# Designs tried in a protein design run: designed miniproteins, single chains, continued (5). Part 66

Each design is a single chain, and the fold is of that chain. pLDDT is the mean over its residues in the fold that is shown.

## One batch from the design tools (miniprotein)

Design m18435
Fold by ESMFold2-Fast:
Structure m18435 (fold): chain A 70 residues (1-70)
Amino acid sequence: MQELVERAREVLDKALEISREIVELDRKIEENKDNPQMKAILEERKKALIEEMKKLNDELRQLMAELRQA
């Protein structure tokens, strides 16, 4: 039980950090709107962070299911 709760906190902390990075990338994308090459690079990095967020959401869902069972 305790280990699952601690794991869930770690996943949530990571998700919050990635969310902040996505917000920062959105700001940089807007700042580079007139530079298509830089914008494309930043958008690709944002896409990678969104994919990481999806993985964390899947992990959190599994941990929540295990906590429900316990």
Scores: mean pLDDT 81

Design m18436
Fold by ESMFold2-Fast:
Structure m18436 (fold): chain A 71 residues (1-71)
Amino acid sequence: GAMEEKQRKALEYAKKLGEELAKQLSKELGKEATYTVEKVGEDKFRITVKVGDTELVVEATLEELLTALSL
C-alpha cells in the first residue's frame, strides 16, 4: 500500500544518509566508520554511526526523510 511504499523509500534514504555520514566522519577522523539504521516506531528511524570510540545517533521522522528525498 501507499504507507508501505513511503516507509520503504524513507528507509532507503535513511540508509543513504547513514552511509554518507559514515564516509564523511571516516575521512575527518581517519578511522573506519560503520552505520546502522533502525526503525523506531511506525514513523521514526534511528541512524547510528560509529567511528572508532565515537558514536553519533541521528533520529528522523518518515515525513522528514520523504521531504528531504523530494528536494
Scores: mean pLDDT 80

Design m18437
Fold by ESMFold2-Fast:
Structure m18437 (fold): chain A 62 residues (1-62)
Amino acid sequence: AAALAEELAADARELTREKGAEEARRELAERYGDEIAKLSEEEANEVTDAIAAAMTEAVAER
C-alpha cells in the first residue's frame, strides 16, 4: 500500500504538471483503477489521499 501510494502520487504529480488535472485523473483511473479497487478500504483511502495531495500540489504550482 505505502509503496503503491508513493508510486501513484509521483505519477499523479508528473501527469498533472504536464497534462493538467483532468487528463491526469483520467489516465490514472485507466491505468490504476482496477488495482485500487482490489485494495482494502483503508489501503484505497491511503492511495487516494496520496494522489489527491500530489495533484493539489502540482495544480498550485502551475
Scores: mean pLDDT 76

Design m18438
Fold by ESMFold2-Fast:
Structure m18438 (fold): chain A 92 residues (1-92)
Amino acid sequence: SLEEGKKLFKEGKYEEAIKIYEEILKKDPNNEEAIFYLGLAYYKLGKLEEAEKYFEKILFDFPNSKYRKEALKKLIDIGVLKLKEAVDRVTK
């Protein structure tokens, strides 16, 4: 199931990958890999608020996660994107 989700993600089928990861989390809500890839898929779709939620979950709920550094990097990227959007709005 994780492998099918990763395959869909690699093919750019982010909405389909999300459905697979959500089904994994329904059965195993603490599956760190599914949480991280769900965050990545939302990030790829530009759904930054959803992506942020899942990356924050990795940082705060899984202190020993191998995904912590990658999740933190993505949260920084999201913060930069949000700041750029705010700057673009005021520099009309």
Scores: mean pLDDT 84

Design m18439
Fold by ESMFold2-Fast:
Structure m18439 (fold): chain A 60 residues (1-60)
Amino acid sequence: DLLKQAEEKLERARRLLEEAGAKITAAASDPEKAREIAEEYEKRVKELMEEAEKLRKEAA
């Protein structure tokens, strides 16, 4: 089920966003470090969301 696989990827992306938020908050006093963390997690979340969207489009 492609839709179920897409949903699982979106759930993983959501967990990464929560993790990123916590790490960015912890690094708030260091803007360079906070930015690096944000960029790394943004890339991973984007990849998962793009994969989920591709699976959803294929299932349609």
Scores: mean pLDDT 81

Design m18440
Fold by ESMFold2-Fast:
Structure m18440 (fold): chain A 55 residues (1-55)
Amino acid sequence: PLSDEELEARARRMAESYVEKLLKEHPELSEEEKKEIYEKMFDIVLQSLRDHQAA
């Protein structure tokens, strides 16, 4: 299984990729909204990766 550091690194990359796609569709998003979405997606992806490893 991946370490917590490796899971966080993977979640960070996946959240960044998601936000980049979202910003292409919604260029009107503020920097504050971008950060909020990124943090939320990071938490969701990290939890998903942990759950997937538990399977």
Scores: mean pLDDT 79

Design m18441
Fold by ESMFold2-Fast:
Structure m18441 (fold): chain A 55 residues (1-55)
Amino acid sequence: PVYEGRVRYLARKAGLEAEYDALRKKLDDGELSPEEYQKKMEELKGKAEKILKKK
């Protein structure tokens, strides 16, 4: 999906792919609500963007 692909792309470029995969697994296992997952993904995206911008 386009939205998920964007966050995954940024996470991979910033070296945060493992954190992205962990969040996906928690959502799939029902450990995270969709709302918590969205908040965590926004945090991950912001973290990845900061890492990439500090180049």
Scores: mean pLDDT 75

Design m18442
Fold by ESMFold2-Fast:
Structure m18442 (fold): chain A 67 residues (1-67)
Amino acid sequence: MADELLRKGVLLYQEGKYEEAVKYFEEAIKIDPNNARAYRTLAEVYEKLGQKEKAEIYRQKADELEA
């Protein structure tokens, strides 16, 4: 379920395994494309990876879902 994928992604993010965390958050978004939290966290992971362009895209998507 999306919640399990989000929890696993967060654990990987806390471990510094950013690329692996991205995969779990992307799967969570596929299951629940309206999950603002998943988009917000994915944006944070991309910031840690130095991928600012992707981080901004996902942050914008999270903001749109929270509006």
Scores: mean pLDDT 81

Design m18443
Fold by ESMFold2-Fast:
Structure m18443 (fold): chain A 94 residues (1-94)
Amino acid sequence: EELKKRIDEAQSLITEAAQYLEKGEYDKAIELFKKAIELVPDSPLTAQAYTLLGKAYYKKGEYDKAIEYFKRALEIDPNNPIAKLLLEEVEKKK
């Protein structure tokens, strides 16, 4: 089924984007996370992608965008511990 191929591609994009995020290449990471979300918008992978997308915006100092994406991650996965921690951290820095 095409859905499985999209999930596999999204997982690959998330992994690659996370590597760019760790290197400080935030715009490239953002591009790849957004591409992954478009492939599987209603997937458990979407919560992970939104969490890391929020982290990329946070590292760029775009706190409003970071908060938006952490909240989107929590709408999909309310118990995501990384999204909860990062949302708390960005709200403290406001």
Scores: mean pLDDT 83

Design m18444
Fold by ESMFold2-Fast:
Structure m18444 (fold): chain A 64 residues (1-64)
Amino acid sequence: SLLEKGKEALKNGDYDKAIEYFEQALAEDPTNAEAWELLARAYNLKGDFVKAQEAATRAAQLRA
């Protein structure tokens, strides 16, 4: 799955590739809270804290 490919990219330190996979997963299903959580993690690891917070907020809204 796209989430599995994104998680593998995160493990390899390929944060830009991970972001691409998670964005593709969210294009298919924007209500996937796990994909938003993983996107937040990828941005956090890349040092983009603003985008990480935005993605994390979206995930929290979907889990409420």
Scores: mean pLDDT 86

Design m18446
Fold by ESMFold2-Fast:
Structure m18446 (fold): chain A 63 residues (1-63)
Amino acid sequence: MEDLDPEDPTSLMAAALRAMQEGKYDEAIELLKKALELFRSRGDEAGVKIAENMLKEVEKLKK
């Protein structure tokens, strides 16, 4: 993928999942933080929950 839509939280979540699978945890954390802020700005509570849970999992894997 050449470019992601930086305002699409779903694209950011997909990129974060790929980064996690490749062991790029710092990149995944940044992508998840951006997705989380977009979900919050949209009032998407389900998206916020998913992004927060993934962020916690990445932090455990980074240890």
Scores: mean pLDDT 77

Design m18447
Fold by ESMFold2-Fast:
Structure m18447 (fold): chain A 67 residues (1-67)
Amino acid sequence: EPSAEETEKNAKLVKAFRELIDDIKNNKITPEEAREKVREIFKELGIEMTDEEIEQTVLSLKWFAEQ
């Protein structure tokens, strides 16, 4: 179903978010830095996200980091 390119992009996204969750969990970055990194990741992968969607993503990552 997904193309090889979509699979590669998804794998990079998952890896980047996993690293970001670890950074948040270990207090290595601030919430502001997390927002900027999420925005940059989506931009580099050519995924258009609104500020609201980025905010929601950061909140989700923070929730996972607190588990």
Scores: mean pLDDT 77

Design m18448
Fold by ESMFold2-Fast:
Parts: sequence; C-alpha cells; structure tokens
Structure m18448 (fold): chain A 63 residues (1-63)
Amino acid sequence: SETAKIYRDMAERFRKLAEKYRKLSDEAEKNGDIETAKKYREQAEHYERLADIFETLAKNAEA
C-alpha cells in the first residue's frame, strides 16, 4: 500500500540518521569528549527507536 511505502521510507531515513549520530558519538569519544559522545549516542538510540516503530507500522499496513 501507499501508506506502507511511506512508513518504510521513514524507517530507512531514521536508520540513516541513527548511523550518522553513532559515527558522531564514536568521533567525540575518540577525541575525549565523553559528554558529547553520550549526547550523540542518546540521539542515535532515539532514531533507532523511531525506525523500529515505522518499520512495524509498515508491516501492519501491508496486512
């Protein structure tokens, strides 16, 4: 369905954002900026949760 396609696209976008923030967290940690690394890690986890939600919504919209 069109709705399922939209949800899959949103899930993919959130996965890419999560990956980006994971990379930023790793870089901050390597530079000794532990507080910034934690902030980026929390942001990555937030986007990972959103991706999971939209992935589930997409599967439900196909049923």
Scores: mean pLDDT 88

Design m18449
Fold by ESMFold2-Fast:
Structure m18449 (fold): chain A 86 residues (1-86)
Amino acid sequence: MKLVLTFKNVTDEQKEAIRKLADEYKAKGRDVEIKEEGDTVTVTIGNLSVEELIGEVLRAIGYGLDGHEVKIRFEGDTVYIEITFK
């Protein structure tokens, strides 16, 4: 499965956390791309397991519970998660 994580309105500390997440998936041998555009960071992860995908959905729900805006969309074998920080 493929996951596209888009983080909007990110702080420098949040950018570091997102880069660490991308590095963790790279270390696991996943195909990872990161794109930074101002306060928006997009991480694309290929060849995700179902367990890893569930973990990322739960993480996104956690951001929603913390008061951030979260949108999740499923298209074929690709999952799109958008998180907009307050």
Scores: mean pLDDT 86

Design m18450
Fold by ESMFold2-Fast:
Structure m18450 (fold): chain A 108 residues (1-108)
Amino acid sequence: AAAAEAARRAALREAYAAGNARGTARGRAEAERRGLDEEERVRVEAVHALMGGAVGLLAAEEGMDEAEREELWEAGEESFEEIARMIEEGTTLEEIVELIRRKYEEKK
């Protein structure tokens, strides 16, 4: 039904937004912990924001719980420089989600 499809899309948008906000907060804390300058802080926050959004979206699509979501985040963190490079190269959100999924599966 159209209503069910609209509700699903709204849930995925909310999951991305929530993940993005969480990623932004984590990236900001990491930049502060590392004592980064303004330019590097913006970079670290931006990468973590997109990672958080991707983790939120993937977890929602796969019906993952909070513990599995944290494992996805760990896979993203371990691939930080690869994700940062992909963002700099103009990659899509879908490709970043797929990278995080593959890294998560490699840990199992």
Scores: mean pLDDT 81

Design m18451
Fold by ESMFold2-Fast:
Structure m18451 (fold): chain A 90 residues (1-90)
Amino acid sequence: SAAEEERRRKEMKIEIIKGVVESLERMIESIEKIVKENLEKKRKEALEKKDEEKLKEIEKEEEEHKKEIEKLRELLEKDKEKAKEEIEKL
């Protein structure tokens, strides 16, 4: 029936929209993990070498990455709101 086909098309659109949001969220989580692991490694190396200037550089890099991640999180929240609106329109 046409009604069943329309229902299936709406279900597929919802799954695609949810899949895009989930993919973006996973991407941000992966970026956060990689950044954290890289900074931890650099910090350990700087501590072993007693390189105080390098430790200061790592702190600045950490603050810049926090700002970038916050911006990505803010964009994700906006995308989630848009996704919810698009699903409600279906």
Scores: mean pLDDT 86

Design m18452
Fold by ESMFold2-Fast:
Structure m18452 (fold): chain A 66 residues (1-66)
Amino acid sequence: SREELEEYIEELLKKAPGVALVVRGNVVTVTNGVESRQFTFPSAEEARAYARELVERYPQIHLYDV
């Protein structure tokens, strides 16, 4: 869910200064390069739109659209 994804971002940011969102189709992977979790969305469009929204709200996050 979106809440679980945002909670995971907050958790990773407490552990390390860098967090990346990797978008592949309808899956968003949240990672700090050491650990990761995958979040599945109903569509690739929703995954991409939400990842872009998150980068705007969290300037310290880097987006990779693969």
Scores: mean pLDDT 83

Design m18453
Fold by ESMFold2-Fast:
Formats: structure tokens, sequence, C-alpha cells
Structure m18453 (fold): chain A 78 residues (1-78)
């Protein structure tokens, strides 16, 4: 189904963009913005999981890695 594939691709791109912005926010010490983008990425990944569970799992793992980086960075600033 071309429409299903196109929707999955759009969700993947949006999730990757949210994760990229979360990573930038973490690097800048803007943890509130990072949390907001990680939350958005989580929502998009959950939606993607219904269409492309393999890609969604890969993105979810990346989101978890970024959450770990955020917690480590926040600890270093405390």
Amino acid sequence: DEERRRKAEELRERAEEALRRAEEAIQNGDFSTAVAYLSEAGRLIRELAELDPETAEELARRAQELMGQMLKAAHAQA
C-alpha cells in the first residue's frame, strides 16, 4: 500500500526531526525543550509502530539513548 508507506515515511521523518532537535537542546543545556521534543518523538514513534514496527523500535532506542544523555548532562550541571 503506497499510502501506508508514505504515511510511515512522513512519521519517520518527523520523529527523526524531533530527535535531532532534542539532541541540539541537550547539547545547549535546554532540558525543558529537550523533554518537549522527546515527548513529541515518543508520540510519533508510537504512531509509526502501527505501520512500521521495526523502524519505530530503532527510533525508540535512539530516544532512550538521548534521554540517558540528557540525564547525564543534567547531573554534570548539578
Scores: mean pLDDT 86

Design m18454
Fold by ESMFold2-Fast:
Structure m18454 (fold): chain A 79 residues (1-79)
Amino acid sequence: VPEEVLRAEVEASVYLIALAVVHRFGSEEQSRKAKEAIERISRLLEEGQRALEAGDYERALELYREAVRLGREAIKELM
């Protein structure tokens, strides 16, 4: 697996962990927004994992990078 794909997957996963903390300990509004972001990012990671398992590294990278972008945007909005 290309290093870029693994790095993007790890980065997206770190954003999921950060959003899970906000969902658990944030205000009611922060918790709701974090949950919506978690759901979108989780779907992208699931699709990326399927692409990775199929050997479609280009598709996996695209999906993981989109997950990173959404996670970054969600954290900026919540801070």
Scores: mean pLDDT 86

Design m18455
Fold by ESMFold2-Fast:
Structure m18455 (fold): chain A 69 residues (1-69)
Amino acid sequence: MVAYPRVTVAEELTPEEVLELAVAVARAMAEVAGMPEEARELLVQAARAAAAGDFERARELEARAREVA
């Protein structure tokens, strides 16, 4: 079956859609900040952890992104 496009912004989002949105936002922010690819990747992982409710992991990954940047 063909892939269906996802809605960028929606009033009713599933947890998986919230996770995808958080990842997209984290990438955009890292790009605007001019961060290296490795730092961006860590921020994406942090956003995924935060969206999943793992705020402790998200904070650790964010700190590592700053160390790499």
Scores: mean pLDDT 66

Design m18456
Fold by ESMFold2-Fast:
Structure m18456 (fold): chain A 70 residues (1-70)
Amino acid sequence: SLREKALEYLQKAIDLGTPEVQRYALEAKRALLAGDVEKAISYVQKALEIATDPEVKKYLEEALKLLREL
């Protein structure tokens, strides 16, 4: 499902990100698990503002695309 794929990309961002990116990505994951897609999107956007690693940015951008399809 789109939700499961979004969770996978969020987990990859958590695993590779800085502690600050990890905190926002974890909050996005928690929001998505609670069914709050708008809150998940907000946290992914916050993570993207501070992410510097291109690979982490790519995972966050893929998660954001999938969340917008939900």
Scores: mean pLDDT 88

Design m18457
Fold by ESMFold2-Fast:
Structure m18457 (fold): chain A 58 residues (1-58)
Amino acid sequence: DLEVMERASQLAAEIYRENPDASAEEIARRLVEAGVPEELARRIARVIANARDSAREP
């Protein structure tokens, strides 16, 4: 379901923007609260966490 993936990615970006210090677990939890399936929420949270590590934000 590409639509679900797109919405989940947008929501994850918004959550990260509001809470830059949010852990991957917190991002995943908020995505599930917004209606994203748990498996997708966890995968997207991992992608964001990896991107943060590469982007070097203190």
Scores: mean pLDDT 74

Design m18458
Fold by ESMFold2-Fast:
Structure m18458 (fold): chain A 93 residues (1-93)
Amino acid sequence: DAKKYFELGKKYFTQSKLDEAIEYYKKAIELDPNFYEAYLNLGHVLALQEKYDEALEYYKKALEIAKEQNKSKEVIEEIEEQIKKVEETKKRL
C-alpha cells in the first residue's frame, strides 16, 4: 500500500530519521509512480540533507505529476515555490 509507506515516511521524518524517511517515500513511489506528494516530501528531505540537485529532480517530478493530475493552482504554486527556494539556496553557496 503506497499510502502506508508514505505515512511511515512522514512518521520517520517527524522523528528526524531522514534516511528512513527517504527509504519509505521511495517505496511509496515504487508502488504508485504517480504519487506526487511522495515525490514532494522526498524532495523536501533531500533539501534538508543539502542534496539540492536530487531535491530539485524530485520536486520537478512532483510538479509534472501534479499538473498532469490537474491539481489546484495552490498546489502547483506551492511546488513551484519549493523549487525556487532550492534554486536560490544553491546560488548563495
Scores: mean pLDDT 89

Design m18459
Fold by ESMFold2-Fast:
Structure m18459 (fold): chain A 56 residues (1-56)
Amino acid sequence: LEELAKKFGVSVSAVQAAITLLREMGREVAIQYLVRNEGLSRERAEALVEAVEELV
């Protein structure tokens, strides 16, 4: 988690929130959270969600 947070320039808490949202509400909600709350572009948010999907 710490490595992904550093790579994408977000907090570890943001990565954990994205994993929770992905698991409970789905990919689009996780992407939307990262774009709106963390200021990531949609492409970067999609890449982070794809990376966490590989870990789960």
Scores: mean pLDDT 80

Design m18460
Fold by ESMFold2-Fast:
Structure m18460 (fold): chain A 58 residues (1-58)
Amino acid sequence: AEEDVEKGKKAYEEGNYFEAIKYFSRALEKDPSNEKIREFLKEAYEKYRQKLAEQAAA
């Protein structure tokens, strides 16, 4: 879980939102009640959705 959180944060900082979602989802699977991980996952989803809309326009 801790390693997945670190990888997710790094992916998010690099703009790799899909990878961030993947890592945060794995972290949340190990600790479903962790609000911090849930918050990161929500933020990554919002950024990923925006990126998909941009790619659809390109």
Scores: mean pLDDT 78

Design m18461
Fold by ESMFold2-Fast:
Structure m18461 (fold): chain A 56 residues (1-56)
Amino acid sequence: GAAEGAAAGRAGAAAAGGSPTGIAVGQYMLDELAKAGGDLEEARAAGARAGRANPA
């Protein structure tokens, strides 16, 4: 669900050294993936990408 997706994305973004902005972007992507029925590993990858794009 969306809560699980959000948690996975925050973990991915944090692992990538994400700033608050990176984490927020990761959560937005997770909402899209959860809506589409995406899996949590893809959500985590999306969070990590957002964290890398917006480092602290």
Scores: mean pLDDT 64

Design m18462
Fold by ESMFold2-Fast:
Structure m18462 (fold): chain A 80 residues (1-80)
Amino acid sequence: SLEEKLQALIAEAEALLQRAKELNAPQSIIDQIEATIQAGRDLLKQYQAGKVSDLTAKVHYLALSGEIFVAENQLKRLEK
């Protein structure tokens, strides 16, 4: 379900945040990941409350997924 996908994305972003802190990543990367986590949590709450359509939630989910993909690749560059 979309709820399960949003919950999984939030958990993935939280794990990525922990990794960023362990790598002593620049504060700008940490701030960006924290912003993505907050946006994901807000989207999940709005979706569960019926305040956003399924289509709107899917579009925002894809955007947040892209943000996590970018952050993950930035951290991989720091590990090399």
Scores: mean pLDDT 87

Design m18463
Fold by ESMFold2-Fast:
Structure m18463 (fold): chain A 63 residues (1-63)
Amino acid sequence: SELARRAEQMVERAKKAIEEGNLEEADQYLQEAVRLMEQLTPGERDRIAERIAEVGKLYDEKR
């Protein structure tokens, strides 16, 4: 869906921001992805949740 694609883009942008050392920007992208998850199907939500969890761990390690 369009919302799932947007959520995936937010998670990917967050990962890139973390790699660039921009943790504030990464946090904003992750917050938007979590907000979009409320409107996703269960299957889409699970997929995005796994990616957010992985990127979130990377965020915590670079903090």
Scores: mean pLDDT 82

Design m18464
Fold by ESMFold2-Fast:
Formats: C-alpha cells, structure tokens, sequence
Structure m18464 (fold): chain A 57 residues (1-57)
C-alpha cells in the first residue's frame, strides 16, 4: 500500500494526475483504510477536477 501511495505522490509532483489517481486506487485496493491515499484521491477528484477511476476489485 505505502509503496503505491508514495509513487502516486511522485506523479502528483510531476503533474501526472491520472497516473497518480491509478496508483492511489492501487494503494486503496491493498489497504482500504489508507487515510492519506483517500485524502489525495479526494483532492485529485474534487479540487483538481481529475476524472478518478473507481477502485477495481
């Protein structure tokens, strides 16, 4: 979970928001209670208006 979350943050810094959203979804798929990943996913979707895909099962 943390590995995918950290990679997601790197993509946010690079302004690769769609790739970041996919990595945050992967982190949440492994740990659904990862509060930081949820917060950044919400930020991308709500503040930055990125179309975040649903969490895959």
Amino acid sequence: ADEYYNKGLEYIKEKKYEEAAKLLNKALQLDPNHEAAKAYRYLLETVLKVKVPPIEK
Scores: mean pLDDT 73

Design m18465
Fold by ESMFold2-Fast:
Structure m18465 (fold): chain A 63 residues (1-63)
Amino acid sequence: AVEEARKLLDEAVKAFDEGNYEEAITLAERAIELANKEPDNFDAGAIVVHAAVILVEAKKKLE
């Protein structure tokens, strides 16, 4: 279900906001993996896009 991917995305956003960039990266990657299991779901596609943004921004903070 898309709900698990959404929960991981919410946790990734929270980790990013708290400065836990390594945790945000791990959570965002897991959200993308779960969302990609439902390719016909538009909400899953939106989760992938948002999680990818968090992943990129968190990686920039660690550079």
Scores: mean pLDDT 81

Design m18466
Fold by ESMFold2-Fast:
Structure m18466 (fold): chain A 78 residues (1-78)
Amino acid sequence: MKEELIERVRKAAEEAKKVVKESNLPEELKKGIIEALEGAVKLTEELIRKSSEEEAKKVAEQFIKEIKEATEYIKKLS
């Protein structure tokens, strides 16, 4: 089931990238946010793979929650 959790993390990140790309933020900020998000995805995937099934679920849920909060914040920055 870790593969399913990684898929959910990637999907949430892709949705966040779309919001960033469609925002009115300066291109430099968009690039920085997308690069930071890609780094966070990579670290989260590694944490999921190294964790137990229960810990992996918590890691994935926390990441998705944080990404949703960050997406709302980005919408307010325009």
Scores: mean pLDDT 82

Design m18467
Fold by ESMFold2-Fast:
Structure m18467 (fold): chain A 61 residues (1-61)
Amino acid sequence: SMEEEIEKRLENVRKRARFAGLSDEAIELYVEAEKARINGDTEKAKELREKMLKVLEQESK
C-alpha cells in the first residue's frame, strides 16, 4: 500500500538523519517535515523545518 511505502521511506529518512548526527528531537522534526512534504503540505513542512533548524542551533551552542 502507499502507506507502507511512505513508512519505509520515512524509516530510511530517520536512519540517514541519525547517521548525519542529528539528535532524536531534530530527527523527529525532520521526519515530520518529510511526511508533510510527501502529503503536499508545503506550509507545514516549512514550519517543521524551521523548528528543526532552531533545535540544531541550540544544540550547536
Scores: mean pLDDT 80

Design m18468
Fold by ESMFold2-Fast:
Structure m18468 (fold): chain A 111 residues (1-111)
Amino acid sequence: DPLARLRRAAEEGRRRFRELRELIRNKAPNSEIAELAGGAFGAAARVLLELGPAFRPLAQRLVDLSLRLLSEITEARRNKDYERMLEYVERAEREFEELVREAEELLRERA
């Protein structure tokens, strides 16, 4: 079931966003923060790529959001601005949820 696969990938992303917020609050090493930030989008992007050409634009948008978040986290960390880093994560999570909804809608229309 493609919808069930997408929903499992979205739940993995949500878990990684929760862990990412905790790592940032605890001022964890940059490598751990960067790995979780990239991973939060990765599972959903992979599922969308496997679903075929119609989903590639949504998968690319997830990849682009992942790269943007990594850049924003790197900048905020350089400035030791952990509050801004959390703001970037919260914005990225909202954008992630919107893309998941768009993908679920597209799946329902193509079923």
Scores: mean pLDDT 85

Design m18469
Fold by ESMFold2-Fast:
Structure m18469 (fold): chain A 68 residues (1-68)
Amino acid sequence: SKGRELGREIVESPDAQALEDRLLAEGIDRETWLEILSYVAAYDIARAVGKVLGLSDEEIERLIEKGL
């Protein structure tokens, strides 16, 4: 869940690089980084597919949170 929360912060952040640098400085472990990357990838795919299907941002977020 921590990786999912951080992944959401990154996709919503106006400065993803600054947030990433901060997380690296905090010593986030590899497993949490993999969760972050999985969330970001799933978000990008779900957003692209959701636009084609006419889904709302809220519906797309719900699909990601369900663990697609």
Scores: mean pLDDT 75

Design m18470
Fold by ESMFold2-Fast:
Structure m18470 (fold): chain A 74 residues (1-74)
Amino acid sequence: HMLTPEQQRELARDTIDALYKKAKEAIEKGDVEKVQAIIDSLRRVAEFARTIDPELYEEAQKRIDEVEKLLKEK
């Protein structure tokens, strides 16, 4: 069953924050495979966020960009 728009926004934001933290931890540990899996998850959440809150979609994209940059810089 569909959540309310407010609940969907909160869930998406919490998920983005949690995945971003996990990505940073995986980068610190040098777990490239885990970082790639987390980036894929962030992209899926971003696509969902796009349908409910454009600002949240932009935030998710910024998080993905940050993780990708950190992964390249090591």
Scores: mean pLDDT 81

Design m18471
Fold by ESMFold2-Fast:
Structure m18471 (fold): chain A 92 residues (1-92)
Amino acid sequence: DARERAIRALALAAEAARAAAEGRWEEAARLEEEAAELIREMIEAGDLEAARAVLEALGAAQRAAAPAPTEEEAAAIMARALEEARRRLEAA
């Protein structure tokens, strides 16, 4: 299910952001790689609407985090935004 893959991609991205907020940068990088792989799989499968929803959520999280004074604070903002996006998709 394209929606289930999108929810999982957002969950992995949120986990990556939480790891980064806690200073666990190597774990964050691995989780980001897993999320990116799921997005690629969705695009290759033709699930373009689901992939677009994930990319839009990532872009919104990045924009929300941009004014943060530290990398850890930026990551914490991204984690909250991505988890909120995941919950909205799950409730749809």
Scores: mean pLDDT 87

Design m18472
Fold by ESMFold2-Fast:
Structure m18472 (fold): chain A 55 residues (1-55)
Amino acid sequence: GLIEELLREAGLTSEEDLEEVRATAEALARAFRMPLSEGIIRLAVDIVVIDKRAK
């Protein structure tokens, strides 16, 4: 799916990273009261990638 493809492009392929992106995307969708759009999913991936790269 989209999340898996975006994570692979960033070099992240672990199940833990996939779960973290899913949780982040769902939290963002709930906070903004919006559906899980491609934009929200991409934002969630960017947040997780930045966090992982900072460590």
Scores: mean pLDDT 77

Design m18473
Fold by ESMFold2-Fast:
Structure m18473 (fold): chain A 65 residues (1-65)
Amino acid sequence: DLEKLIKELRDLMAEYKEALKNKDAKRAAEVAAKIQELVEKLMELNTEEAYKELDRLSKELTALE
């Protein structure tokens, strides 16, 4: 379900930001791996809706730079 995958990605992005803020390298790596798995699943769906939401999340990640 696309909506569930997107919700999970957003939750993981929040956890990733928290891990970075806390300088928890182990947790950050674990969460980043989970984010990558969900990104691959979204790309496999090959729908415009999935790519639009992925782009939105990508922009949020870029803002952390």
Scores: mean pLDDT 79

